# Designs tried in a protein design run: designed miniproteins, single chains, continued (5). Part 22

Each design is a single chain, and the fold is of that chain. pLDDT is the mean over its residues in the fold that is shown.

## One batch from the design tools (miniprotein)

Design m16732
Fold by ESMFold2-Fast:
Structure m16732 (fold): chain A 80 residues (1-80)
Amino acid sequence: SVEEIKEAKEKIDEILYEYELKEEEARKNKDKQALKKVTEELVEKLEEIKKESKDEEMKQQIEEFIEKLKKRSEEMIKEL
């Protein structure tokens, strides 16, 4: 339903906000292990939302976002 999609998006937004704060702290401290852990935790939470989603387009968008996050994290770690 439209309401279920809205609830999923709101959960994703909250998770992303928490991630951004943790990512910035790890980058500031040049802590590669903390950055890896933060990315792994975010990916795990997004995978759960994807699994619970009934919308195939939403699942695809979440999967693409996960792939982009993993790549971005690897690039950021190389620059630390």
Scores: mean pLDDT 80

Design m16733
Fold by ESMFold2-Fast:
Structure m16733 (fold): chain A 100 residues (1-100)
Amino acid sequence: KDEREIEIFNEEYERYKKALEAGVDEGTLINETFRLITAIAHLSKEAVEKNYEKIKEILEDLGISPERVKNAAKRINEQYPESKEAMDYFLKKYEEEKKK
């Protein structure tokens, strides 16, 4: 059970919501988006599979499109190559559901 990894993701979600409530600029929201997606990248593929619906609902709530995830994932995968499998899994599934 990856409770701690999901807890970190939830903390980044709360941080993003607080930034939105505060009316921060677009550049700050880009940074908060990177932090949130980096938290997903630090999850194992198994944790992403188990928590897929929750992660999807949070990204949809925040208006984060598959294209935004893809752009952030490219930069994150350059820094954390081990995250590529989990990120590729999430992105492919998220893009497929948004197309339908």
Scores: mean pLDDT 78

Design m16734
Fold by ESMFold2-Fast:
Structure m16734 (fold): chain A 83 residues (1-83)
Amino acid sequence: MAEDYYEQGERLAEEGRYDEALEYFQKVVKYGFGNLAIDGKVIVDIANGGEPRPGRTERSNRVAARLLRGYGRDEDAERVLEL
């Protein structure tokens, strides 16, 4: 279930539907466990103006970077991808 929310969030972000993607990543935080919940939390915190930091997977770093670019935070997106 939480993995399905993560996949939906990724798809929405790829479509440029960033606010809807963020709602799904909030569901990943609420219903997920372990690395999935941690990665979801990183994505949500960064998208809400938190400092760029690595999640536990490259997948989460790519998603965070996509959301940051969508919100016009291109330099923060580059920092996430370098981590």
Scores: mean pLDDT 76

Design m16735
Fold by ESMFold2-Fast:
Structure m16735 (fold): chain A 72 residues (1-72)
Amino acid sequence: GVMLSDEEKKEIQEFIDKVFNKEISKEEAVEFLKKKGFSDEEIEKLFEAYKKGPEEFGDELFKSLVNLIEKK
């Protein structure tokens, strides 16, 4: 299997954190995630999971990253 780096997961969480901290726009984070290969649906699910809590965010992030690996 492909190992996903903890640094890659932290980078994605940091960008979403910056949106909710009002340091960047949602549009900037969406563009960043699209460049990483995430779909609009996956990005929206990540933002909704973030609002629900760290456990739900972590689960959704893991699912989205698995989908990215399977697309390669």
Scores: mean pLDDT 75

Design m16736
Fold by ESMFold2-Fast:
Structure m16736 (fold): chain A 65 residues (1-65)
Amino acid sequence: MADLQQAIDKAAQQIGDFAGLSDVATQQVRETLRSTAKSVEEVEELTQRMLAVIAQGRAHRAAQA
């Protein structure tokens, strides 16, 4: 099984990069995942949900152009 800590680090960085978050905000996402997620699968599920919400917001903004 993949390392849970590695999955959390990767997920937080992916969310931060995709959302354009600061290093501080990305670190807060990492801490939230650490306290909330109990498995690699749960980290991946939460990450997909967060990315979908961010993507929806970006798509809505693009449609207004």
Scores: mean pLDDT 76

Design m16737
Fold by ESMFold2-Fast:
Structure m16737 (fold): chain A 78 residues (1-78)
Amino acid sequence: KLREEGLKAMTPENRAYVEERVRDEIEALREVLKRHPNLTKEEYDALLETLDVIERHAVSPELKEEIRQLKAEIEKQR
């Protein structure tokens, strides 16, 4: 996809900006999980799909690991 190709062509400054935005989205999803402990399986599946999209924009190993940890938390609650 164009978004995935664009990520590889980014300057370090642009990558840092995208990565900060990705971190904000991860934090927002963690808040959703905290506020809504009784999500349906379909809602958990939608969150996992959203995280897959977000992961495509993550470039640092640390951020990718945070996404993987959040996915594991969702899978455990599902």
Scores: mean pLDDT 70

Design m16738
Fold by ESMFold2-Fast:
Structure m16738 (fold): chain A 62 residues (1-62)
Amino acid sequence: MTLEEKILEARNLIMQLPDEVAAEARRAYDEAIQAFMAGDVEKGNQLADRALEEARRAREAV
């Protein structure tokens, strides 16, 4: 999965979650976007992976 695909998947999952449940995933997602815009692909991938993990975990909790 590319960085762009990870960001889009995280966003899609976050949009399906209640705000309180998605808080950690949204934070990681925002940081991933900032890293992507700064051209830091390695940091962007790490943060996008975290956003996906947090979003999937949050989805399992509801």
Scores: mean pLDDT 81

Design m16739
Fold by ESMFold2-Fast:
Structure m16739 (fold): chain A 95 residues (1-95)
Amino acid sequence: MEEAKKQMMDISQQTSKQMQQIVDDGVRNKVPFDETEQRLDQVLQQGTQQMQEVVDKYSKSEEERKELQEFLDIVNSSLQRQRDLLLGQYRLMMQ
């Protein structure tokens, strides 16, 4: 259980860093907003999928699956909030 949550947090941190890098590179290279949004959505989807694979690998009971799924939902909500904040910042910088 703890090892599963640690792996999910590691994936979340990597996803967060990748989203930040996409925004930083987009600003530097003057990438259109829609392309940056699509790239952020792709990275977030990949991160969520990798965390779901961790849930599937470590869930040995219905109770463990529920606990890990609830943890994933919280982490995913946090990443989605970060995505929205980053896109808001990107819009302001790319005027």
Scores: mean pLDDT 88

Design m16740
Fold by ESMFold2-Fast:
Structure m16740 (fold): chain A 81 residues (1-81)
Amino acid sequence: DLAVQTLTLGDDGREDVVEIRDVSTANTLAYVGRKAEELGLSPSDMVEAMLTVAKNQDLPESERREIADRKLKEFRERQER
């Protein structure tokens, strides 16, 4: 089944928006790999970000944004090593 999810990643008041389509595992992983490369993240970090947003779909937009921003910050800190 096709589902579209938007992951909003913010830093210093800027937002990076990634639209993620939930499809078969192979197609999803291929899409995640491409988006991870675009954002400078590892594929595993991108999957973690996607799952974090999915778990918090029932939260207000402001709280979802804070969670996404926190995850993006953690991933970028890992990349600066």
Scores: mean pLDDT 60

Design m16741
Fold by ESMFold2-Fast:
Structure m16741 (fold): chain A 78 residues (1-78)
Amino acid sequence: SEAEKLLKELRELGASDEALEHARLAINSPTEAQLAEHAKRAYVLAFDKLDEEGASFDKYVEVAALVQRVRELGLQRI
């Protein structure tokens, strides 16, 4: 599924299991408010991990794009 593909790509970029769980919750959120909160938490946690590893700017761009696709997929389901 598209959801599984997005979560796999986030994991490959170093996202934690906690960040991936928030991304999954965002995709399956029943409201825009819950989607926004879970997507924001996934973003913050993923970026914290990139900061820890001293990641390149390109990785930040890729993670931001994946989180945006998570938001878009979740909005389609509401």
Scores: mean pLDDT 87

Design m16742
Fold by ESMFold2-Fast:
Structure m16742 (fold): chain A 115 residues (1-115)
Amino acid sequence: QELLDALREAVIEAGEAMGAYGGASVKAQRLGDTETAARYMRRAQEAFEDMEKYLADLESLDPVAAGEARREALKAFQEASRKTIAMSLDEAVAFADEEWARYQEAKARYDELKK
């Protein structure tokens, strides 16, 4: 129960963080800030890899919940990407950092509840 909820949260928050950092990376690249773009793209990639692992874990426990979490994570990704691209670079960075912090909290909660 708590493990499934934490796992679902980790999937969704990873998707949102991936979208936020992906969007911020694109924004930084368009402004010629290649170092910031590369750094944020690496964080987006890390969140993507973790999301795939959490989805695999969730699918082994509850395939229906995994399907729902995948759809919610995709929506969160798309919304976060759209928001960050529309923001100023400073606003996009601040938003992405907040989403990364939430993702790290969700990840820590799931890791603690594994046993």
Scores: mean pLDDT 84

Design m16743
Fold by ESMFold2-Fast:
Parts: structure tokens; sequence; C-alpha cells
Structure m16743 (fold): chain A 76 residues (1-76)
């Protein structure tokens, strides 16, 4: 699934999922629901540059590298 590819590609840890959901105001009460909501936004190309920066900050990763990984996933 796209949610599984997101976790693998961005190396998202379980403890990072809820912070991402809160920062992006994603619907969902469980880690799975939050990841599915994130995957849906990626698929629809609905993530903003601000969203990319927030994800990168939570993951402790470079914002440009994070954005490129997310864009590649949205185009597949």
Amino acid sequence: SLAEKLVETLEIKDEQIRPIGEALKLPGKTNKEILDALAEKVKRGQLTSGDYRKIAEILGQDPVETALKLEKLSLS
C-alpha cells in the first residue's frame, strides 16, 4: 500500500506518526488511520511546502530530501 511505502521510504517510526497527524491536522485516532490519511493526501497531491517542512522536522530529516521523496511517491 502507499501507506506502507511512506513508512519504508521516509523511515517513519511509530512514535512519529501521531505528531505528523497533529501537525498536518490529519483525521484518525490510530497510527493506521493517520498513515492512511497521509497517504491519501500524498496520492491527491494535496501536501503544501509547509506540510513537507513539518514532516521533515518531525522525522529529523532534510526538508528538500523529504519533499523529493514524497513527490516521487505521489507520481507513482
Scores: mean pLDDT 84

Design m16744
Fold by ESMFold2-Fast:
Structure m16744 (fold): chain A 115 residues (1-115)
Amino acid sequence: SMEAIERVLQLASEAEKNKDDTEKVAELIEEMLRIARESGDPGVARAAVYGIGHVLEAMGETELAKALRDAGKYGSAEEQIRILELVAEAFRNPEKRDEYLQEAKDLAEKVIAEK
């Protein structure tokens, strides 16, 4: 729904403002995941991935951000949700951050290649 899209974009904006607080970013992405899963609307999941792409760009993850924004145009709801799960895990588990972010990037690039 449009309301759900507006809410996930608002949460992404809040995550960008709190980009130096990894726990807060993880909480906000987890809330975006909850909304995307509950809505059943592919547009909500795509908006969430697009928004998180902007957060990651603000954090200096430029290549990952580009891949997520591009994947958000073409991926299924299930693929978008999996990307969000991997990004949430990266911020929840700082010791495995780079591993989870690489998995998210690989999935996003696969989505783009298979369109």
Scores: mean pLDDT 84

Design m16745
Fold by ESMFold2-Fast:
Structure m16745 (fold): chain A 100 residues (1-100)
Amino acid sequence: KPPLSPAEVAAQMLSALVSLAESEAARAREKGDEETAAFMEEVAARYRELRAQLEAGRISPEEVLAAVERLVAEMERNHPQLAGFVTVARWMLAEARAVI
């Protein structure tokens, strides 16, 4: 199996995180938690922007990992209800770091 490039791994991680963030936003909205829904929609938008910058060659895979780590740390500190998202995101970061 040919190895994925660092950029491909970072792009796949960002795509997965966007999908997960959008799913969390939808679930929060169904529960009437509009603040968490709006926050997760903004998180998804930030991940989409990081992917666009990566694809344009404006940011490195290492800078993507650092940016995602900062977002996850901010989320863990300020939104304890999102502990499940934080756990999955940290798993994805650990896997991406093993390649980069």
Scores: mean pLDDT 86

Design m16746
Fold by ESMFold2-Fast:
Structure m16746 (fold): chain A 56 residues (1-56)
Amino acid sequence: GDPQADGLLLQRLGYSQAEVEALVASGQAQNEAIRLLTQGKISEVDFNRLLQAARE
């Protein structure tokens, strides 16, 4: 994935850069992405993109 584009997506959803960095560093990025998908705030495509970014 593109970490910069994925970070911008999370920022557009109301997350600060520091919150995005903390989620990635703590390994909680996947859990947060699942929460956003379940709430209908992101598409399945965006969910898969965020997971790919968290692995790279």
Scores: mean pLDDT 63

Design m16747
Fold by ESMFold2-Fast:
Structure m16747 (fold): chain A 80 residues (1-80)
Amino acid sequence: MMAELEELLARVTELTRRAAEALAAGDLEAARRADAEAQEVFGRLMELIAAADAETKARATARLREALAEVRAYAEELLA
């Protein structure tokens, strides 16, 4: 399970970065496509976290929090 969570987390992070990069480049269609894919992957990630045991939930939640903070900082720098 944790390996699957890490794979989905990496995919969400990559798609969110692509969306931010596309938005910074003015490619709104590419940004929307990347965002839509990121939302689908994020939904699957949340389902796996919800079904996980307490230890896995805590670890996955901490990893997700860190990854989202890093992506947010990256997007803010690109869009500034």
Scores: mean pLDDT 81

Design m16748
Fold by ESMFold2-Fast:
Structure m16748 (fold): chain A 85 residues (1-85)
Amino acid sequence: KALAVAAVLAELERLAATASPAERAEIAEGRAELEALAPELSDAEWLSGAFSAYFERLKAERPDAPLEELFEEAKKLAEELLAES
């Protein structure tokens, strides 16, 4: 789970870098809540979180790519991340 936590926190940090001051405050609060809850989250919850983070990242990097390709790549990355954790 350490790699999954690191990946989600890294995505929140990237979002904070380009966010408005109000959005940064909410991202910081969400990050703190995620860190506090991390020991209690199931593998399914971490997989879902990692998938969402990767999907948003891939969508931002390749906005013209087919949605199906982005979903499959995000799933693979999330599954691999949890397997390595």
Scores: mean pLDDT 67

Design m16749
Fold by ESMFold2-Fast:
Structure m16749 (fold): chain A 55 residues (1-55)
Amino acid sequence: SHMDELLRQIRAETMKRVDAVVDEYQADPSISEDELNQRILEINAETRARMAAAR
C-alpha cells in the first residue's frame, strides 16, 4: 500500500541519516558523545513525527 511504501522509505532514510552521523563521529574526534547522542535523538524524533503524519 501507499502507506507501507512511505513507512519503508522513512525507515530507510532514517537508517542512512544515523549511519552518516556515526561515520562523522568516527572520522572527527572533535565531535563529542553528547553531540552524537543529541543528533541521533533529533533524527529519531523527526522519524516518529513523519511516521505519525503518514498515518
Scores: mean pLDDT 84

Design m16750
Fold by ESMFold2-Fast:
Structure m16750 (fold): chain A 74 residues (1-74)
Amino acid sequence: SMVEEARERLVELLEEIAEEHPEDREAVENFIKALEENKDNPEATKTLILVAAGEIARRVPEYRERTEEIRALL
């Protein structure tokens, strides 16, 4: 599904952010955990993806284009 594709792309982006921005590692781990805990709830997953994408675009503007591509899948 498009939600699953968006989730996979977001997790990949979050893992990259944790490597390049260690100061954001805790926030990244919290988002990944929330996505895993809601994996069987598409509506909750969609909401989490949108929230995470918005936060990433605000905190790390260099990833804004990738967050918009992820949001476009929803």
Scores: mean pLDDT 86

Design m16751
Fold by ESMFold2-Fast:
Structure m16751 (fold): chain A 73 residues (1-73)
Amino acid sequence: MLEEARRRMAELAPRAEEAIAAGDKEKLAEVVREVGELLREYLEAQKPVLGEQAEKMLEKLEEILKEELEKIK
């Protein structure tokens, strides 16, 4: 899971850089959402190991994603 997540993140990084260079806020927001979904999937998969800690991390992730998406608008 972690290795697969890192591979997907590596694919998203060039897309984010391209969106930033182009000033494309819509594409940047899409990349941020995809990164958020990937992290959410990872944390949900870790719930059997991390328990309530995974739930707290998911709540924090949603808070961060909301704040970052508002900054891009």
Scores: mean pLDDT 75

Design m16752
Fold by ESMFold2-Fast:
Structure m16752 (fold): chain A 66 residues (1-66)
Amino acid sequence: SAAELRAKLKALAEQQAKSNFLAMQALKAIDEGNEEEANRLLEQMKKDPSLEHALTAVEIYLMRKK
């Protein structure tokens, strides 16, 4: 139904917003050389399986920065 689709789209948008926020904060910490904050954010992302794709992208960025 349209109501079920609306609820699913809202949940996906909220999940994506959380993923984007954590990934952006992790990238900022990496760019600033703040290893403590970067590691804290990566560990937070690792605890949430829904963030797997965002986590992978951030880890690739970290490897390329070195």
Scores: mean pLDDT 80

Design m16753
Fold by ESMFold2-Fast:
Structure m16753 (fold): chain A 64 residues (1-64)
Amino acid sequence: SAAEAERGARGALAAAEEAIATGSGGMAHVKLYGARESLRLDPESEVAREALRRAEEAMRHTGA
């Protein structure tokens, strides 16, 4: 579960960074949801927190 949460967080981080780079606003909210779920599963995960911050940045950057 913790390892799965960590993989989810890393995936969400990579996806959020891609959304920022490509300006894909439509995908940013999905990435935000994934990051939030990873953080709920492991609230102490720094990777999950970083994924959430990057997903929020993607939403702001793309206007979605």
Scores: mean pLDDT 67

Design m16754
Fold by ESMFold2-Fast:
Structure m16754 (fold): chain A 136 residues (1-136)
Amino acid sequence: KEKIIEISKKEFVKERAEKIADLILELKKTGDSSKLVPSIIKELFELSKEVPDEEVEDAFGALAYKTIEIAVEKGVDVDYVLEVLAGVAAFAGAIGLKTFARGLLKGIEVYEEENGIKPSATVRTNMALAEALAAA
């Protein structure tokens, strides 16, 4: 928990989170997710090169946490941001990127706990699907 929040303050995380938050804003306006999923996967892969292997999952959580903060600050509804990120986590799990799925889920959970957010039924369903796919 504390480690994810501390990593989220690093410049290399903030820059990647800003890019993803902007893509979530674009998705909300256009309904087109074709750029969002590949960009998130690319940013997670690039982030994995910036940290030691044992910190990768927490770094992915930090990226998710900071992305939620920035998107919400830019006026995106929190449930929408959580739904999108949980959906990306489920996709990552489904294609065998289990560390990506687990990291994204950790970031979502830390954000929910720190901000007292009760996720919607859709967010809970997407998170449960991501958990199941990441565990398989």
Scores: mean pLDDT 84

Design m16755
Fold by ESMFold2-Fast:
Structure m16755 (fold): chain A 60 residues (1-60)
Amino acid sequence: MKKEHLLALLDEVRETFPPELQEEIDRIKEHALKLIDEGKPFEEVVQEAVRRIRELRARA
């Protein structure tokens, strides 16, 4: 999956959450962008983002 596809998926997921939790999705997106900028493996970044979204959804 390419960076652009990950960002698009995060934006889509954001719309499925209540406004109060959308800020947490924005934080996940910012964290993912930071990891990509730091040169982390893309697969690791995707796995981390998916894990955090899953944890947030379980909390919601």
Scores: mean pLDDT 78

Design m16756
Fold by ESMFold2-Fast:
Structure m16756 (fold): chain A 82 residues (1-82)
Amino acid sequence: MELAEEVAEKVKEMVLEGKVVEALEYFRDKLLELGASELEAEIMVGVLALVIGVLKTVGESEEEIAEAVAKKVKEELLKVLK
């Protein structure tokens, strides 16, 4: 749980800094380190990228996007850890 929170917070920080590509790469690396398959990691990263893209398209604030990203990262990591 703590690990998922830490990764989610780091991804959120990177998104708030405008480093979306780096945030997605960091998330992929963490999924692979935690034992996700390459396919699982790509699906989870793809879903996160889709969430960011949709929220940007509808004009959500950077803070709202970052919060949604943190929540999604935590949810996906808990699937790998459980």
Scores: mean pLDDT 80

Design m16757
Fold by ESMFold2-Fast:
Structure m16757 (fold): chain A 80 residues (1-80)
Amino acid sequence: SEIEKLREEGSKLENEYNKALEAGDTQKAIDSLKKLIEVEEKLIELYRKKYEETGDPFYKWAIELEEAHLKRLKKELEKL
């Protein structure tokens, strides 16, 4: 599914971010984190569309969870 693909892509980018931090590669950490933010924004948009289509409260919960995660990622980017 599109959701599964975005989550897998996000996991790979998070691993790249962590490896870049461990290596002291600030530019690679910034690049990976920016891409991760894009993936999270796409995931939120997909959940919003599903919520509009279905009214399923699961998607509303998922949106709130992912928005909180996105906020944390943006704060991490500000620190770099």
Scores: mean pLDDT 87

Design m16758
Fold by ESMFold2-Fast:
Structure m16758 (fold): chain A 61 residues (1-61)
Amino acid sequence: MEETLKNIDIAIKDFNWDKKKFYESAAKVLENTAAWHRAQGREDSAARLEELAKVFKEKAK
């Protein structure tokens, strides 16, 4: 997980992407995916995606 986040930060710098916009968009996708998993009764998967969305929101600050 931490290695993946570091690789994403490197890619953002290499391609001159807007870091805040990237992480905000990614967090929104994760939250929507978590809601879908919860609707399917996949509570553990939903909880993990929600935690990852929190990390991405913190990185967007």
Scores: mean pLDDT 76

Design m16759
Fold by ESMFold2-Fast:
Structure m16759 (fold): chain A 120 residues (1-120)
Amino acid sequence: EIEKLREQMSEEQFFLSEMVALLIEGAHYSELVKFVDRAKKAGLDDIVKEVQDILSNPKIQLEILLMHIYVRLLEKKVPREEIDKVLDEAEESLDKALAKVGELDGVPVSTIRENLKKLQ
C-alpha cells in the first residue's frame, strides 16, 4: 500500500512538471484544459485543486493568454511592430486578451470562457 502512495505522489509531481512545461512553451489554453481533464480522470483531485488555484489568479490567466497570442502571431509571421501593438492592447484587460485569442483562433469568446471555467 505504501508503494502505491509513492507512485501516486510521483504521478502528481509529473503532472505539475508537465503543467510548468506547457506554460513555459506558451501552450494553447485548450492544452491546459486537457491537462486538467487528464488529472481528474486519474483521480488526482489534490493536483487538480492546486492547478485550479494557480490558474484562478487573473495575472496568471492574462500571462497565459498573452503568451498564446504571441505564439500565434509568430506562427502567422506577423511583423514585430504589429505583434507589439496587439500585445499592448491585449495586456490592458483579461476581456481584451480573450477577444484577441477568439479572433486569432476563430473561436467564440464564450467557448474560451467555458474552457477557462473548467480550469477554475
Scores: mean pLDDT 69

Design m16760
Fold by ESMFold2-Fast:
Formats: structure tokens, sequence, C-alpha cells
Structure m16760 (fold): chain A 77 residues (1-77)
């Protein structure tokens, strides 16, 4: 059965606005979280994954905003 985290991963993969590098980093970060992860744990995991990417600061900020907008409603409806 698909877990809550796996549904969030699929939402990230299906999103048209995120770059492939951002999608891969966010998916990898989400896959390491427990299914009962808190909002703070999810936000920190996404933020840390994107901050570790070799991207301009403005692109990192926008990627974090978009990734959280995709993930948080799936995990915390």
Amino acid sequence: MMTRIQRAIEAVRADASLSPAVKEAVVAALSKLPDDASREQVANAIGNAILALDLPEAEKAEAMRRAMAVVLPVLFP
C-alpha cells in the first residue's frame, strides 16, 4: 500500500514547476522520513535538501517555497 510519504513523493515527481535536481533531492529527503513525521521535520528535511544543491540563492528560495506548497498539503491536509 502507498504510504502518506509515498503520496507526497509522487506529488513532487508530478509537479511541472520543480526542476529535476530539486525533485530528486526532495524525493530522497522525503524517503528518509517516517510516515508520521512532524511538519517541522518535513520542512527541515526539504529545506536542508534544497540548500545542499548547487543552485543560485534565489532559485533555492523559490524551490523551497514551491516544494513545501506541493508537499505540506499532501502530508498535513
Scores: mean pLDDT 82

Design m16761
Fold by ESMFold2-Fast:
Structure m16761 (fold): chain A 95 residues (1-95)
Amino acid sequence: SMRERAQRAADAVLERLGVPLEGSVSPDRYTIEEVREALRKFVERNFPDLTEEQRDALIEEAIRLADPDGDGYVTKEEFYAALDELLRRIEELKA
């Protein structure tokens, strides 16, 4: 359910940002900036109780996992994996 929740959250955030409709690179590839903004927006809306420091640390860890090859681009699958990891870490932090 967490993976499905992450996918729905990712789709909702990407739709709101317009990324799934246009993409800056391609329909299945996003820049690190697009991913960072999507994750930031997601966390701000769903977890407003997190401090700025906690939010930034979690997002940067998720981005590191999303771009393991360091090419500066993230696939849709990597983005969903990053969201899944971010949600898991937030659940651990709040539990």
Scores: mean pLDDT 68

Design m16762
Fold by ESMFold2-Fast:
Formats: sequence, C-alpha cells, structure tokens
Structure m16762 (fold): chain A 70 residues (1-70)
Amino acid sequence: MSEEQKQQLIEQAQKLLKQASALVDTDPDKAKEYADEVKKIADSIGDPDDVAQSLLLMGASVTLRAVARK
C-alpha cells in the first residue's frame, strides 16, 4: 500500500477513535462498533509496524472501556 493511502487510513482511524471515546458514556455499543472499525483498519495496513500496533492497542482500549460501561 502507498504511504499516502496508509496516512489516510491512519487519519480515518484516529477520527473514529475520537468519536468512539466521546460516545463511551452515552452510547457504549456505538463506541464499540467504531473501535472495532479502527482495529480492522489497523489490520488492513498489513505488516506490523509501530503505527499499526498503536492503532490496534488504542482500539482495544476503547472497546474495553465501552464493555466496562455496559
């Protein structure tokens, strides 16, 4: 994948993470769905690198927070 495509995916994942974090208190189910999409984006980047690993960890963190709020 090109560096430009990778950067766009990273930006999309970061926006989803911000929305998920905002929804954890009011709509934990929606927050979990957004966090799951972030994890899918991290997986689609392919080979593990620092950025993909960080996105996966952040997505997992939001998912755990949303589940704990239920």
Scores: mean pLDDT 72

Design m16763
Fold by ESMFold2-Fast:
Structure m16763 (fold): chain A 81 residues (1-81)
Amino acid sequence: NLKKAEELAERLKELFIKAGVEEEVAEEMAQILIDEARTGSAPAEKVTGVAMYAMALGEEHPELREEINKTVLELLKLLEE
């Protein structure tokens, strides 16, 4: 479901920006996940890298951790289906 993946990637981008990530960098990371959802051909290491970065960011920002983890897990599940 491309629409759901795009919605989740946009939410993750917003969470990155709230955590102090520059908007351009947050957009680049969200785009990697959108590209995987659209084409199924984004580099696996980049997709995993975004997920790991998001989880690490959640550890630094406990107030955002639950939303970040939930969004990442929903996105990864969608990309596997």
Scores: mean pLDDT 81

Design m16764
Fold by ESMFold2-Fast:
Structure m16764 (fold): chain A 97 residues (1-97)
Amino acid sequence: SAEEYYEQGLKALDELDFESAIKYFEKALELDPNFEKARLLLRFLKGELIKPEEEKLVNEIIEEAKKLGYDRAASFLEYSTSRQLETGETPPPLVPP
């Protein structure tokens, strides 16, 4: 299901495997184009800014990652999105060159 791919994407983020995370979130959106959480993470991982109105959705994703035991993914998202919202700057590329 789309949710299973989304969870696999969060697991890949916990492993700092950003390329696999992107692929899983793309698969989630192929199954459910209205999957806002997967869409937000895919945009973020591709270097797009998180909008202030998306902060609640980001926090929901962080809490879901924590509940699944993906504490590293949660910490990464919390730090990266908080810094971006405070500075208005794009986070550094999450995929190595």
Scores: mean pLDDT 78

Design m16765
Fold by ESMFold2-Fast:
Structure m16765 (fold): chain A 89 residues (1-89)
Amino acid sequence: SLKQIGGSLLEGQIYLSQGDLDKAKEHFEEAIRLAEEHGLETSMEYLLALGYLASIYLSRKDFKKAQELLEKLKELAKKNPAFTSEIKI
């Protein structure tokens, strides 16, 4: 459900704020999985989870995975113009 996606996103944000990148990554990946399972790939929560996951890969210097996620995010954000202004595509 949308509430479960939002919950996983929020938990990921909390762990990210605590510097626990591993737990943050797990929760953002769960939010992505739930959104894809429910066909919610144009939701704000899905786009935010992809953005946060990309930032974690950047902080770990995994530039290839980060670039792949950012390219996916840019293409998805074009389908939601309201979100595009927040991502600065």
Scores: mean pLDDT 79

Design m16766
Fold by ESMFold2-Fast:
Structure m16766 (fold): chain A 72 residues (1-72)
Amino acid sequence: SPLEKRIEELELRILLYEITVGSLEFVRERMLENHPDDPRVQAMVAQMEREIAALRERIAELRRELEALRAA
């Protein structure tokens, strides 16, 4: 059904964004551990934190849509 396909698409998009967040968090932690005093690393980490925050907002929005569709 079209509804089932939409649910599957949302689930996949959420999963892919969660994987991306996990990857960015892993890279961020390693960069800070290995090069804590490098200003270039600090700038890259700040950018990664902004990207993580934006992705978390998108995940929350998609999860809300998914929950509404499942409750209908």
Scores: mean pLDDT 89

